# Ledger of designs, part 57: designed miniproteins, single chains, continued (5)

Each design is a single chain, and the fold is of that chain. pLDDT is the mean over its residues in the fold that is shown.

## One batch from the design tools (miniprotein)

Design m17969
Fold by ESMFold2-Fast:
Structure m17969 (fold): chain A 66 residues (1-66)
Amino acid sequence: MALPDEEFVRERLKGLTPEEIRGLAEDLERQAKAAREVSEKTGKDYRETIEGLERMAEVARRVAEE
């Protein structure tokens, strides 16, 4: 699966407040951490899912700081 396009993520964040965007970034980071823990504990490969969540969180944090 391709990583989420930055422009697509930015469009989805349009109309949200910086505080809401930070909250979303924190939620995405928490989901990525949970997926890593499940992957480590079960041996299942969630690499693409984790990378996608981390990418979206990075874009959201950047937008919130602009």
Scores: mean pLDDT 76

Design m17970
Fold by ESMFold2-Fast:
Structure m17970 (fold): chain A 73 residues (1-73)
Amino acid sequence: SLDEKIEEIINLALEGDRDSILQFPIDLLREAIERVRAQAEAADAAGLPVKAAELRRVRDILEEALRQKEEQQ
């Protein structure tokens, strides 16, 4: 499913596997970024600053990958 693929992308970002992330299409990377953003906001609201910081790091990794993919034609 799309949800399963998005979870795979997030897990790859947590592992630091940037090469594998780049194999995914741009639309899935955008979906993963939105989910991680929402999860980070939820973690902050729940008083989980360490988890929120981890999710923001994942977001940054995915945003870098998206930028790189947008430059590849």
Scores: mean pLDDT 86

Design m17971
Fold by ESMFold2-Fast:
Structure m17971 (fold): chain A 82 residues (1-82)
Amino acid sequence: TTDDLRQRAQQYVNLSNQNVRLSQQYIRQGDVVMARGYVASGQAHTGLAYRYAVQSGSQDLLQQADGMRRRVDQVQQLLDQF
């Protein structure tokens, strides 16, 4: 149902947000390998969030997924310096 799609989109937005926070934590600890792993997970979860948000027709979830994509891209750009 549409509600199930919204729930899945929100779940993946939340997972991507957690991945970004963990990646930033590992960057601060100097663990670039772990940070890259969490960015990759964040990219995957953001993609899923976007897909379910589109299917649900929720503009709010689309905006959240787009915001998460930008945050993941910013962390990836930081890691590309290493």
Scores: mean pLDDT 89

Design m17972
Fold by ESMFold2-Fast:
Structure m17972 (fold): chain A 98 residues (1-98)
Amino acid sequence: SAEVEATVARVLALFDEAVAQMRTASEAEQRELAEELGRRVEELTGNPELGERVRGVMLELIRLRETLSEAEFDRRAAQLRAALAEEVRRVLLEQEAA
């Protein structure tokens, strides 16, 4: 639906903003960004599982940033972003069908 696609786009915009902020943030600020992102996604979607999923993806990116080159990190972030978009879309469509 158009509403599902609009919500997916908003979730991805929040994710992109958090990833950009993470690049200049301290370790403590990075964890706070992940928690805030999860809360905002839960609020937007009405789904706490989606909030937890997005938080988990952000925490994974924070861990990967320590071990990957910038180019490898950007590729992995893009892959996780694409997977997240499909998962959010699927869950929101399931919520509409319920």
Scores: mean pLDDT 85

Design m17973
Fold by ESMFold2-Fast:
Structure m17973 (fold): chain A 60 residues (1-60)
Amino acid sequence: MSMEQKKLQEKREQIRQAVEQYRKQNPEEKIDIEELTDLLFSLWQEDEEKAQEVLDRLLS
């Protein structure tokens, strides 16, 4: 695959891991890991800084 495709896959995996970590810390939340990962990945592609800010808030 292209280098761009590899970067996208790696970033999506990083986002998924962050979402899974958030869910483990907040088990009472009704969080769909794949849905939230897709939303944050889409946000990252549109606005990387904003996506990073959201991820930071989720993990803080």
Scores: mean pLDDT 77

Design m17974
Fold by ESMFold2-Fast:
Structure m17974 (fold): chain A 78 residues (1-78)
Amino acid sequence: MEALAVEAARELVRRIMAVPGVLSAEADVTLLDDERARVDVHVTVASEEAARQAQEVAREIGERYPGVEVSVTVTIAP
């Protein structure tokens, strides 16, 4: 599970950072058990549009990693 969760975290950061208007993205991995992990993604964006796109990307990637729970926290920069 750890290797899968780390791969999911790297893909999440890479894809989210490719969204126009995303200023930063960081991911934390938590192993819940042998079959489950959580990836918490913290994203700072310049606009609500970038926030929506970042959340869509995270949802799509999360669906590709069985057993990985993806949580996204978005902060809009002033």
Scores: mean pLDDT 82

Design m17975
Fold by ESMFold2-Fast:
Order: C-alpha cells, then structure tokens, then sequence
Structure m17975 (fold): chain A 95 residues (1-95)
C-alpha cells in the first residue's frame, strides 16, 4: 500500500542520514557537532517533505549547501549522496 511504502521510505531516509553521520564522524571526529546538526536538519527536512514536499525539498537543498561550506569534502559527499537518495525515495512515493 502507499501508506506502507511511505513508512518504509521514511525509515530508509532516517537510516541513510544516520549512516552518513556515523561515517562522517568516524572519518572526521573533530566535525562531530556540525555533522550531528546537519543530520538533524536533514531528518527534519525529510519529515517536512512528507507534509509539504516543496518546502521539505528546499530545506534539504539548503542543508546540503550548508554542509558543503562547513564540512570536509568527504563528509559533504556522504551527506549529498544521502540527501539525493532520500529525495529519490520520498519523491517516488509522494509524487
């Protein structure tokens, strides 16, 4: 069902963001606080996408752009890839 598909996409999105955060902290422990803030903002953006897709997508993009400016290249790439996959999975269910 669409409801079950949405719940699955939400959980997968949380897992992807959490994995990106854990891997980023493992690579760059000094960035841990900024990484957690980016992850929390991405989780909020993903949740917002389920209520207001356009606003959530804009929040997701803004958070990824902030990560590009504040984090190492490796951490940025992990969050960018996670955000792209979150957008794909939630977009497929919510479109």
Amino acid sequence: SRSAALQRARQQSRDLIDQAAQRSIALNPSEAELVRQVADDLLQAADLMTRDFAAGQAALDATVERARKQLSGASYQLFRDAADEVRRRLGAVLS
Scores: mean pLDDT 90

Design m17976
Fold by ESMFold2-Fast:
Structure m17976 (fold): chain A 84 residues (1-84)
Amino acid sequence: SLDDLVDKMLEAVRNQDWDAFVRYTVELALILEAMGVDKETVLAFVNGVAATVLNVRRGKISVDQGEAQIRALAAEAKAVAQAA
């Protein structure tokens, strides 16, 4: 499910397993497309997630802050998918 995949992404962020994180992010993007979310919204989600991970890796935000931001981005994408 989408929620299970978000949990796997957050686990990867907690473990700083960036390879697993990229795989789950791609899989989530494909699920959003399959749910009928438009390309621009999917791209905004992917870019938002990438920017958040970059900020964590650069030490601009904590892992906990990064998890919160990714969860918020996923919730926003899910809301768009439910409206489509």
Scores: mean pLDDT 82

Design m17977
Fold by ESMFold2-Fast:
Structure m17977 (fold): chain A 93 residues (1-93)
Amino acid sequence: MVEANPELVERLREILSLPASKQSERRKEFEKLLKEYPLEEIVASFEELFRELHPDVELTEKDRELIRELIEKGEDPSLILGVLQLRVAVERV
């Protein structure tokens, strides 16, 4: 597995902190990351951010595949993180 790039994690965190009113800006910044970094490094950055929010949860290869699929479909990074959080919540209920 690829280690999370701290610079990429920080940039992704900044993108995710943008409000809904800045959705188009968030999308453009995320698309820029997709051009500058390999897909696997972006996936690793989502894993790292998710671990910061849920340190007791270990993501599986299926979770990583889901992240890749959503990125390839051009989904909003906030939605990608939200889907991971929802999946974890459903497993706990």
Scores: mean pLDDT 76

Design m17978
Fold by ESMFold2-Fast:
Structure m17978 (fold): chain A 71 residues (1-71)
Amino acid sequence: SSELEERVRSALVAGGVSEADAERAARAMVKRFGDDVEALKAEALTLLRELLPDAPEATLRRAGQAIRDVR
């Protein structure tokens, strides 16, 4: 959903991802899982490594943790 996409985008930005990359990654993640928030949370770090291969691991870990707080 658009609301979940926005929450995931905000979590990525909070983790240190740029706005443009966060929008693109959030859209891809939500498209893959739809409204299955638990599956998205469980696979967040794996997907972030795939979608943002140039991001530092510390940034990905912070973003993944922030995504786990999404409702």
Scores: mean pLDDT 80

Design m17979
Fold by ESMFold2-Fast:
Structure m17979 (fold): chain A 62 residues (1-62)
Amino acid sequence: SEDEKLKEEEKKLVDKYLKKGIVTKKEAEEFLKELYRSKTVAERVGIYIRMIGDVIDRELAK
């Protein structure tokens, strides 16, 4: 299905971010779990925005 295709592409994208050190393994795992449960474009956008916020918060805590 298109939903399965989208989830596979999102997993590949997160794997790229992990390899580049943009996200931690924990952030990647939590992000993918939430994307896997998402049902709408609005929910997915919210998950992406929160991931960006979490990464910024982690860097600011250094």
Scores: mean pLDDT 76

Design m17980
Fold by ESMFold2-Fast:
Structure m17980 (fold): chain A 71 residues (1-71)
Amino acid sequence: SAQLERLKEKLLAGEPLSEEEKEFLKTLSDEQRIELLSLLNIPKMSKEEIKSLSPEQFIKLVEMSIAFSKE
């Protein structure tokens, strides 16, 4: 989706998540979550591990990835 692509661009730029963007992240499918985390240089995780994340855990993992990519 256009919203997901815009969010990916923002996250790759290391920009912090707004509350609206966090709510959008909660609406993502498991496959979209896997795609996003792969793009953000997350340490090697299995697809099953990613699918087991709660919405809150997923958001925290994305925030940690942003902090790492701010270089």
Scores: mean pLDDT 74

Design m17981
Fold by ESMFold2-Fast:
Structure m17981 (fold): chain A 83 residues (1-83)
Amino acid sequence: NREKAEEYFEKAKEAFRAGNYDEAWRYASKAVAYRLVSDKGADPSVAQRIADLLLEARRAYAAGDFEKAEALGAEAEALLAAA
């Protein structure tokens, strides 16, 4: 859903401006996931799962767990490809 991607992107920008970086990352992950699903024409039901995987990958990367971040990113890509 293109409208959902745009909605989450605006929420991410608002959270970022307010200094709520954790909220900004949550909304940004949702915006990216819904945009990727929309652009591919994939089943929108997978967008939330992709968003969760992207957020977990970012948190792992921030914690220095690059192996986990890469694995979660690959899982998100595989889920998008299968949708």
Scores: mean pLDDT 81

Design m17982
Fold by ESMFold2-Fast:
Structure m17982 (fold): chain A 77 residues (1-77)
Amino acid sequence: SPITDALIELLKRTGYKATEEQKKAIRDAVENSTKLTPEEKERILAEVDKLEVVDSVTPQQQRLLDIAIEDLKNLNK
């Protein structure tokens, strides 16, 4: 789906780096979504699992992660 492909692209563009809090927020939003199919959840969670936990992210990585979290919030409305 377009939203699934966009979320995966955002995560790839971070270079698979996120803080523990950001990784958890994205995982929780995906797992608790009633709008995503099981297949879409599996695809996104596979990309979330690739995220290496780091103490801090760059401003560009922060912006990409914020977009992913906002897109998930908007999807879950």
Scores: mean pLDDT 87

Design m17983
Fold by ESMFold2-Fast:
Structure m17983 (fold): chain A 97 residues (1-97)
Amino acid sequence: TQAAAEEARDLGIRLAKGEGGRNILADPSRREEYRARTAAEIAELEARGAALAKGTPEQAEAERARLQARYDENKGLVDAFIEIDAILEARARAAAA
């Protein structure tokens, strides 16, 4: 939902800044839920990004416009998921090192 997308976006931004996110970090089930969602969304976005990088500028612009229209229907949720997953992946790599 739009309200959920806005909440996730704000939380993702705060986590990237080292602010907030206590509820997600404190609840393992919530963290796994966000990880699962972000993995699926990031995989789709990476595939789309790779396709855009190999197209002509005109094709890339048309595809970006189409993706933007879909994104506008669900606002910052996708960006919030990317930000959250980037933070979680960075932490996982640090823990593994």
Scores: mean pLDDT 53

Design m17984
Fold by ESMFold2-Fast:
Structure m17984 (fold): chain A 80 residues (1-80)
Amino acid sequence: SIKDELLEKMKEAVDKKDLEKLKELARKAAQDERISPQEFLQILEEVLKYAHENLSDDEVKEILGIIQEVVREFYERLAK
């Protein structure tokens, strides 16, 4: 599914510590009409869990910052 494909690409971005690519992919997931709001939040939760298991605490905090920014943008779009 498109959800699983995006999740795999986001996990790859986490492995490469490519924060800009992670943000790009998260924004694409948020804007994809095939992905529900609930599925989008599930993707972000899985990415954060994966980061916590594979990265340092400081690196996880950076990823959490990106997730918070993208979630804020997502809710702003829903309010329109």
Scores: mean pLDDT 84

Design m17985
Fold by ESMFold2-Fast:
Structure m17985 (fold): chain A 78 residues (1-78)
Amino acid sequence: VVAEAEAQARLLREQADSLEPETLKRAAERLREFIRKHGLSEEAVEAAEEAVRRAEEGDKRGAAEAAAKALLAAAESL
């Protein structure tokens, strides 16, 4: 579970440059909704909100890193 989240986080960071900012923003928004809906940790929620904010600013790398952090925190709370 955590190892799978780490693998997904790595892929997300590696592919950040090839993603459209709008695609990253939508992905971050969906991740935030998923985490909130399932009552996952506050750390995961905060990281997902950071990912949305970074994506809105056009910071693709920062958005991917924040999303990766949210995935790892969510996996640890399962």
Scores: mean pLDDT 74

Design m17986
Fold by ESMFold2-Fast:
Structure m17986 (fold): chain A 115 residues (1-115)
Amino acid sequence: MEKEIIELLKEFGIPEEHAEEIVRALKKGFEEALRLLDELAAREPSLAEAYARARVAVELAKLVIERLGLPETPEVRAIAMLEALKALRRVLADPSRSGEELLEEMERRVKKRLE
């Protein structure tokens, strides 16, 4: 799972060492991951768009967990983040998809992966 998140972050243009740092922050909490992404965007303005996309994925992961009433364990955060990154990849490939459809798809995938 962690390797899959790192590979998706790299597809968005985030360097591997920063992707690994983001995954470590995510294990501690969403707020830690958001703080790190803001710091990385400030330090590397040329990659700010990539970090902004990752930040959107963190916010989507948090929203899905809240909507499903799931506990914020490291495993649940990782699953939600993986599905948020996959959803964002799909939006970048097909921007005609609605946000509501993406949230519903993420909710189904997170629930299925927790089974």
Scores: mean pLDDT 83

Design m17987
Fold by ESMFold2-Fast:
Structure m17987 (fold): chain A 98 residues (1-98)
Amino acid sequence: ARARHVRLVAEIYRRLAEHLGVPLLASEASRAALEEAGTPFADPTDAADAAVREKTAAVEEKLLAETKDIEDDRERARKQAEYFGAGELYDEAEALSA
């Protein structure tokens, strides 16, 4: 269960990176999980990190605006995951984390 949960979370991040058109960058905290999942990632560089932040900020603003009326944190997170094509992975990860 845990190993599958880690792989689902890694795939959610991969789909977000794909949606944004940027490489998936591993932070110190996320590196172990991405390695365990076998998910390809790149080391962060200043230029790559800046590009990810710029694209992430625009998408975050839009997602916050589109989900502002959702009061339940789970429903809001699920709707945001659906936006970048990871709704079903979010549902499966939630089921495994319970």
Scores: mean pLDDT 66

Design m17988
Fold by ESMFold2-Fast:
Structure m17988 (fold): chain A 113 residues (1-113)
Amino acid sequence: AEEAEKYAEKAVEYANKAAKYGIESGKKGGRADLATAAAIAAIGAGAGALLAARQAAKGNAEQAKKNGEDAVISAKSAADIAESSGDKELAEKAKEYADKAAEYAKKAAEAGA
């Protein structure tokens, strides 16, 4: 249970970093709409990871898998949007952190199963 929760916390941390860099990239490129969309997707990835870890801890393996899959989809969406959001350097950082959020969301789901 503790390992699944630690991975979920890491996923939330990286999702929040992706959101921050996505927003800043959008501001520099004048694409605040894409920055906002990337931030929402990244936050959704973190939330999905936490839900996956909690369901796994309760023994609800199917629900944990679903929440983990939703988290991965949200993180990938954030990465794709961030690449389009403006400043290349900040977009690359947003993408890197969104990809890490997806990785830790998957680890959280697996560690709790």
Scores: mean pLDDT 75

Design m17989
Fold by ESMFold2-Fast:
Structure m17989 (fold): chain A 81 residues (1-81)
Amino acid sequence: MTLADKIVQATAAARAGRYDEALKIVKESGSKEVAISAAAAALRAGRYDEALEIAKLAGVLEETARLARRMGAEETAERAR
């Protein structure tokens, strides 16, 4: 499975509310791009705790905070600090 396949799969899982699946894919991939994509999908769904969990796991808290600010989710941005 390619990196692009993992991004699509993790994003689809997060969008469908399957955060356990998304988190597993992020862990298996070890990729910041997969994690950022999954976290962004969780943020769009209003699932801030799940987005932060994904971001912490992959070390992309700064990128997740930046996405949260652009999406108006200031609480998520503060918690990512």
Scores: mean pLDDT 73

Design m17990
Fold by ESMFold2-Fast:
Structure m17990 (fold): chain A 62 residues (1-62)
Amino acid sequence: SVEEAARRFLEENVPKVLKKLEEVKKYEKGSQKRKEAMKKLYEFEQELIEEGKKLLEEALKE
């Protein structure tokens, strides 16, 4: 089901997002390391959006 698939996806990925957010918080505002950490977080968020979209599309076919 869409609900079960969404719940599993969130349970797997919310901790990963939080970990990357804590990595950003470790670095000073405006530092190169913070910019790099923010870029990695942004790229991960984009990957999650695409994965979530595919998961919803597959669930809707069933």
Scores: mean pLDDT 82

Design m17991
Fold by ESMFold2-Fast:
Structure m17991 (fold): chain A 115 residues (1-115)
Amino acid sequence: MLSEEEKLKKIKEAALEVIELMRSFPNSSFLVKPVDTSIFPEVEKLVSNPVSLESIEELVKEGKIKSFDEFEELLQQMLDAVKTLNPEGSEEVKDAEALYEKAMEKIEELKKELS
């Protein structure tokens, strides 16, 4: 059994590996940086907590993500934001859904390594 400190370290390392995988995916660039609210002021009205890969990575590095469930919730929020801000069936939505699916596959693999 891993200590709590060792579990948190492994979760941080695993989350960073998932983020790196997502950054390497073709067409992921639109998810890397936060949406510029000076150009899209309605984003804050449509999405209560807009998240990007960069903002999720910062939370992981700061040790604010304590579990895979919390990490998965942030990735889901990012996907939901893309779906809210982009038309159904758009390339942005398709790319975000594909990227999310690959991230979830990697998370499940890493969870098995920690059990």
Scores: mean pLDDT 72

Design m17992
Fold by ESMFold2-Fast:
Parts: structure tokens; sequence; C-alpha cells
Structure m17992 (fold): chain A 76 residues (1-76)
């Protein structure tokens, strides 16, 4: 559903910003939300939402994921 995709986008955007800001407490909170989306029923819902998503929305989610991974790597 669009709700799952928007939630995913927001979590990834907030994760990237938290790491860029060096706010490790917020980064931990958002990583916990991200982990919940990747585990069990969360992963199934995200997979189903991505399968139904437009190409543009899938690309947006992937860009946000890469931004988060880059921000985390730069802080490490």
Amino acid sequence: SDEVLEKTKNILTNLAQAFKDGDLEKAKQYEEEWTRLLDGEGNEKLTQALAAASEEKRQEIERNRLDFMEAKRELE
C-alpha cells in the first residue's frame, strides 16, 4: 500500500538526516523502525507494497535507502 511506501520513505529520510546530524539516539530509533520493516510480517508488507508500486516510487525508495547507507558510512 502507499502507506507502507510513504512510511518506508520517511524512515529512510529520517535515518539519513539523523546520521548527517550525528544524532545517534535518533538514528538508533529510526534504525529500529527500519529493522521492523525488514523482519517477518513487516518485510512481507513492504515486499507486497513494492510489487504494486510504480517504477518512480520504487526508484525513490531505493535512492533514500542509498542516501541513508552513505550517511551512515560517512559517520563510521
Scores: mean pLDDT 80

Design m17993
Fold by ESMFold2-Fast:
Structure m17993 (fold): chain A 86 residues (1-86)
Amino acid sequence: MFDPDSVEWKAGDAEKAAVSRLMGQDFGGAALYYVEAARLYKEAGLDVQADAALDTARVFADQAEKLGNTKLAEEARERIRRLEEE
């Protein structure tokens, strides 16, 4: 019943992509997908869901850095910062 072109559907799809990355222990990739989900939730006016997705992205960015994936952690943090400026 929901339009697959809806921003909310696209946000949910991004979260599913993040979960797929987590199953492969790609915490940096998961963080980037949660930032994308947050951006889409924010576009839909779902600020609570956007904030939750950003908090999750920060947790996975920190985990990626601890595992030596510093480049992906910094990319995720930069995207979080840009999204919070808007």
Scores: mean pLDDT 80

Design m17994
Fold by ESMFold2-Fast:
Structure m17994 (fold): chain A 73 residues (1-73)
Amino acid sequence: RWRELREEAERAREEGDLERAIELYEQAFLVAPSFAEAAEILRRMAEVYREMGREDAAEALEAWADTLAAAGA
């Protein structure tokens, strides 16, 4: 369930396990029921990548999320 995976990812992030948070967000993305929910997960992943100091990865995920939200993907 994407919401449950998202909540687990937030916990991992709060505990400083950023790699685990990314893994859980990736699973949430795969089971997202629509492009809107998938875009939301990608934006949450971008936030975690910024905390890891990986700005390039965060920017790429935000661009992908914008594409999905526009229903062009």
Scores: mean pLDDT 80

Design m17995
Fold by ESMFold2-Fast:
Structure m17995 (fold): chain A 85 residues (1-85)
Amino acid sequence: MDPRELELEVRLAMVRMSVSVTKGTPESKLRSMSPEQLQQLIDLIQKTIEEARRLAKEIPEERELLEKMIEELQRRLSELQSLLE
C-alpha cells in the first residue's frame, strides 16, 4: 500500500541478488579477466555498497543483514583491487 515500502523491497532484493552473484564468481574466473573487466566489476561493487549503506539507514530492521552484505562486498572489493596494479 505504501509506494515507498515497495520501492525499498525492490532495492533490497536487487542488493541481495548482486551479493549472491559476487559470492558465486570463482577466483579462477576473476584471474582470467582483463584489467578493464576487473575495473568494471569494482565499480559495480562500489555502487552496490553505497546502495546497501543507504538502505541500512532507510530500513533499520534490515540493518544487521545489510551490514553483513557490506562487509562481504568490501572483502571482495579488496581482493579485486589487489589484482590491479
Scores: mean pLDDT 78

Design m17996
Fold by ESMFold2-Fast:
Structure m17996 (fold): chain A 100 residues (1-100)
Amino acid sequence: MIEKIKEEILKKAKELVKLYEEYKEKKTEEIEKKIEELEKEILRLQAQGHRLTLGLPLPSEAELEARLAELEEKEKANPEEAERRKNLIYEIAKELVETM
């Protein structure tokens, strides 16, 4: 299970890196929304992987949705923090693609 989650994260990380390159070339709301969706999917997969590592059951869909809603509220309240988070996720995704 953990290898399957890692493979899915790597696949989405590659897509995220490509979208960030496109976003730098042409900043559009459509690309931004695609980046946000991929970031959320990667976070969901990381949460699942973390629980598997601890031997805990996978988080419920309700727990994942609640966590995503909390993240969205924090991003709306602090756009600078949201930008810093995006940069961090991009750096992690880029490292995963280039070094793994």
Scores: mean pLDDT 64

Design m17997
Fold by ESMFold2-Fast:
Order: structure tokens, then C-alpha cells, then sequence
Structure m17997 (fold): chain A 89 residues (1-89)
């Protein structure tokens, strides 16, 4: 539904904002703030996954599109986690 699209869009924008925040903290050497932003990103990615799983029953095409976006967001989060780990080594 249109409401599901709006909810998913809001969640995706929130996740993207946290990823940008994490990247900025990594660049500034603020390890604690970067870890906090990445932890919040992990929680919101899990909420997005739950929404996608629910949507598979009612709107499988939308669920497939959102799954592609989720995969890309997860890859970005993993890359930032790896970058942060290398910075602390």
C-alpha cells in the first residue's frame, strides 16, 4: 500500500542518515560515536528486515525491491564496521 511505501521510505532515510553520521565520526576519529551510530544502524536494519518479511505476504513485488535496498544498506554498514576496525588496529 501507499502507507507501506511511506513507512519503508522513512526507515530507509533514517538508516542512510545514521550511515552518513557513522562515516563522519570515523573520519573525525570519534570511535565511540561511530560505534553508537553503527549499533543504531544494525537495530534499524533489523526493523526494516521485519517489515520486508511482513510485506512478502501482501505485496511481494515491493518486498523484493526493499530487499535489494536492504542488501545495499547492509553492505555499506559492514564496510564502515570494517573501516572502523582497521582504524583501531
Amino acid sequence: SHQDIMKATSMIMSIQGLLVEAELHIKQGDVAAAQQALQQTSAQLQELKSLIDQLRKTNPDLAAQLQDILTKLQARQQALQAQLAQQQA
Scores: mean pLDDT 89

Design m17998
Fold by ESMFold2-Fast:
Structure m17998 (fold): chain A 79 residues (1-79)
Amino acid sequence: MDALKKELVALQQEWKNGATDENAERIAELISEIYGVDKELVLKYIKSLVKIRQTPPEQKDKVKEEAAKELLEWAKKLA
């Protein structure tokens, strides 16, 4: 329990310093194991965060808004 959460935090810190596809996949696996969420859904969310990070500050809010709309769409499918 604590070990998985600690590993997730460590990977998230590494992700902030240098986002990679390998780190994204491992983070998605850990979140899926801890919270029982589908890996593909988590991986898609993490990849969206990478796009936000690569976006210039002036357009960052727009990209965040688009990501939020996508999450709402998924929430509707779950309801």
Scores: mean pLDDT 69

Design m17999
Fold by ESMFold2-Fast:
Structure m17999 (fold): chain A 85 residues (1-85)
Amino acid sequence: SDIIIKITEEAIEKAEEVTEEDIKKFKELLKKKKDEHSLNLLETMEEEGLKSAKAAYVSIKLLVKEYEEGKIKDESVERLYNNLK
């Protein structure tokens, strides 16, 4: 739970650095990798607003990084990591 809180707080802080173009490129990557679950999540957050989509993008990137560094062990994050490499 602590790592999820940390990721959420960091994602909110870093969301300002994310561009709309970054979101579009990430959606194209998710389509190419056939990760429909992550794509649907990102598109749902875009419906809430661009700030929500940017935060979701950063959260996904941070989860993948924490998994790669061995700090999180979760099958959904493992699947996401494997789809994005």
Scores: mean pLDDT 74

Design m18000
Fold by ESMFold2-Fast:
Formats: sequence, structure tokens, C-alpha cells
Structure m18000 (fold): chain A 100 residues (1-100)
Amino acid sequence: SLSKEEIEELLQEMVDEVNKAIEEGLENKLSIEEIREKVIEIVEKTMSKILSGTSDEELREKLKKLKEEMLEKIKKAKSAEEIQQVVNDFVSKALDLLRE
């Protein structure tokens, strides 16, 4: 199983990948829809790894719920800045769950 420290590292890597995807997407003049798809792919990949590695059932269910809320907010976001804020808010909440 993943340790809390390993989950924190994966969450930070996810933020870095999302920020890079947004920056590159804006530089290449991608649509908001294309940026959204790239961010969702990054989030799904990282969260799949975290959830499969989380042996604590209660923590896993809480992280899964936060992930689902984040994905719904990303789908409704109207700008790259809103997508970035949604991901940052999710990571903040996830880190709070890990630290309690």
C-alpha cells in the first residue's frame, strides 16, 4: 500500500503535471475543452494509482468522493484558471484528510 507521504508526493506531481498541461495548452492556443480533457486524463491517472494503493477503506472512500466532486467541477469550469483552482482546492482538501 501507499504511505501518506507517497500519496502527498503523487498529489504534488499531479499539480505539477496539471499546471504544465494548462501552461502548454494556453501557449499552443488549445480550446478550454482540449485543456479540460488533458487535465481530466492527468487526474484520472494519478487518482487511480492513489485509490488502488490506499489500504484504509474510510480514507479511500473520502478521497474517491473528493475526486468525483473535483471532476464535476472541472467539467463545469469556464477557464483554465478555474480548472487550476479546482485542482488546487482538491489537493488542499486531500492533504487535510491525510494529516487530519
Scores: mean pLDDT 89

Design m18001
Fold by ESMFold2-Fast:
Order: C-alpha cells, then sequence, then structure tokens
Structure m18001 (fold): chain A 95 residues (1-95)
C-alpha cells in the first residue's frame, strides 16, 4: 500500500471536504492515491487502486464512468494536467 507520507497528504486533502460522505471520502482517497502513485511512476499500482475504487465504491454510473476515463488516461500515459483535470471532475461529482 502507500507509505505514511503519501497517506498523510491524502488525508489532509480529503479533510478539506467536511460535507462529503465517508463512502465518497474513501473513494476520493483511492483517486488521490492513484494520482500520486502515477506521478511517482507507479502506473500499474495506480491502475490497481482505481480498479478497487470502481469495484468497491463506485455505485453511481456517472462516477463509475469518470473513474474508467481516469483509468484509461493513466493506461495511455496521459499528462499530469489531464490526470488533474479528470480528478477535479470526479471531486465535483462527490461533493
Amino acid sequence: SLNDEIQEKIEKEVSKFPNMSDKDKALLKYVLAAEFLYKEGKRELAIALLDEAIENYADDPEIKEKLEELKKLIENNASDEEIEKKTEEIIELLK
């Protein structure tokens, strides 16, 4: 899994959304972890985390579609800017 430093950064970011449900916060933690791992060159781990997020937390079809889109961007080695934009779209749906 993630090291303590990455986990602390993720928890700090998630804490900015006090009105988000615990389930959506859990999903957001997976999404942020995938983004951070991808930026560290851990593409396969990022994909695995998104697969877990989709399977266990994404029951809304629109959220699931955006997660699958994010996964495809990672699979295709998309730019950090494209990954960040897709992550922002997911956050807007979870709030």
Scores: mean pLDDT 84

Design m18002
Fold by ESMFold2-Fast:
Parts: C-alpha cells; sequence; structure tokens
Structure m18002 (fold): chain A 63 residues (1-63)
C-alpha cells in the first residue's frame, strides 16, 4: 500500500539521520515507532517484528 511505502521511505530517512547526526537512540526509537505503524497496516509481520526487536536491542546497547 502507499502508506507502507511512505513508512519505508521514512525509515530510510531516519536511519540516515541517525548516522549523520550521531543520534542512534533517537533514530532507533523512531525506527521502532515506524515499524509498529507498518505492522498495524498489515506489513510483513516477520520482517517488522525483527526490526522492532533489533531496534529495542540497539537502544539497550546505547544506554
Amino acid sequence: SSMIEKILEEMERVGVRGIVLREPEEALREMRKLAEEALKLGGDEKVLQRIIENAERGMRAVV
């Protein structure tokens, strides 16, 4: 769907922003939020759940 495509584009932008600005915790938090939104819209459950899990693990590593 067009909404899922827009979420994927935003996830890509968030990832780039996190690298450029060196704000990994904020980028991971936004990535988790976007993946949760995509999951609600019927995106690939396996892929999105893994993104959420990896983001949460990454956030724990930054702390």
Scores: mean pLDDT 73

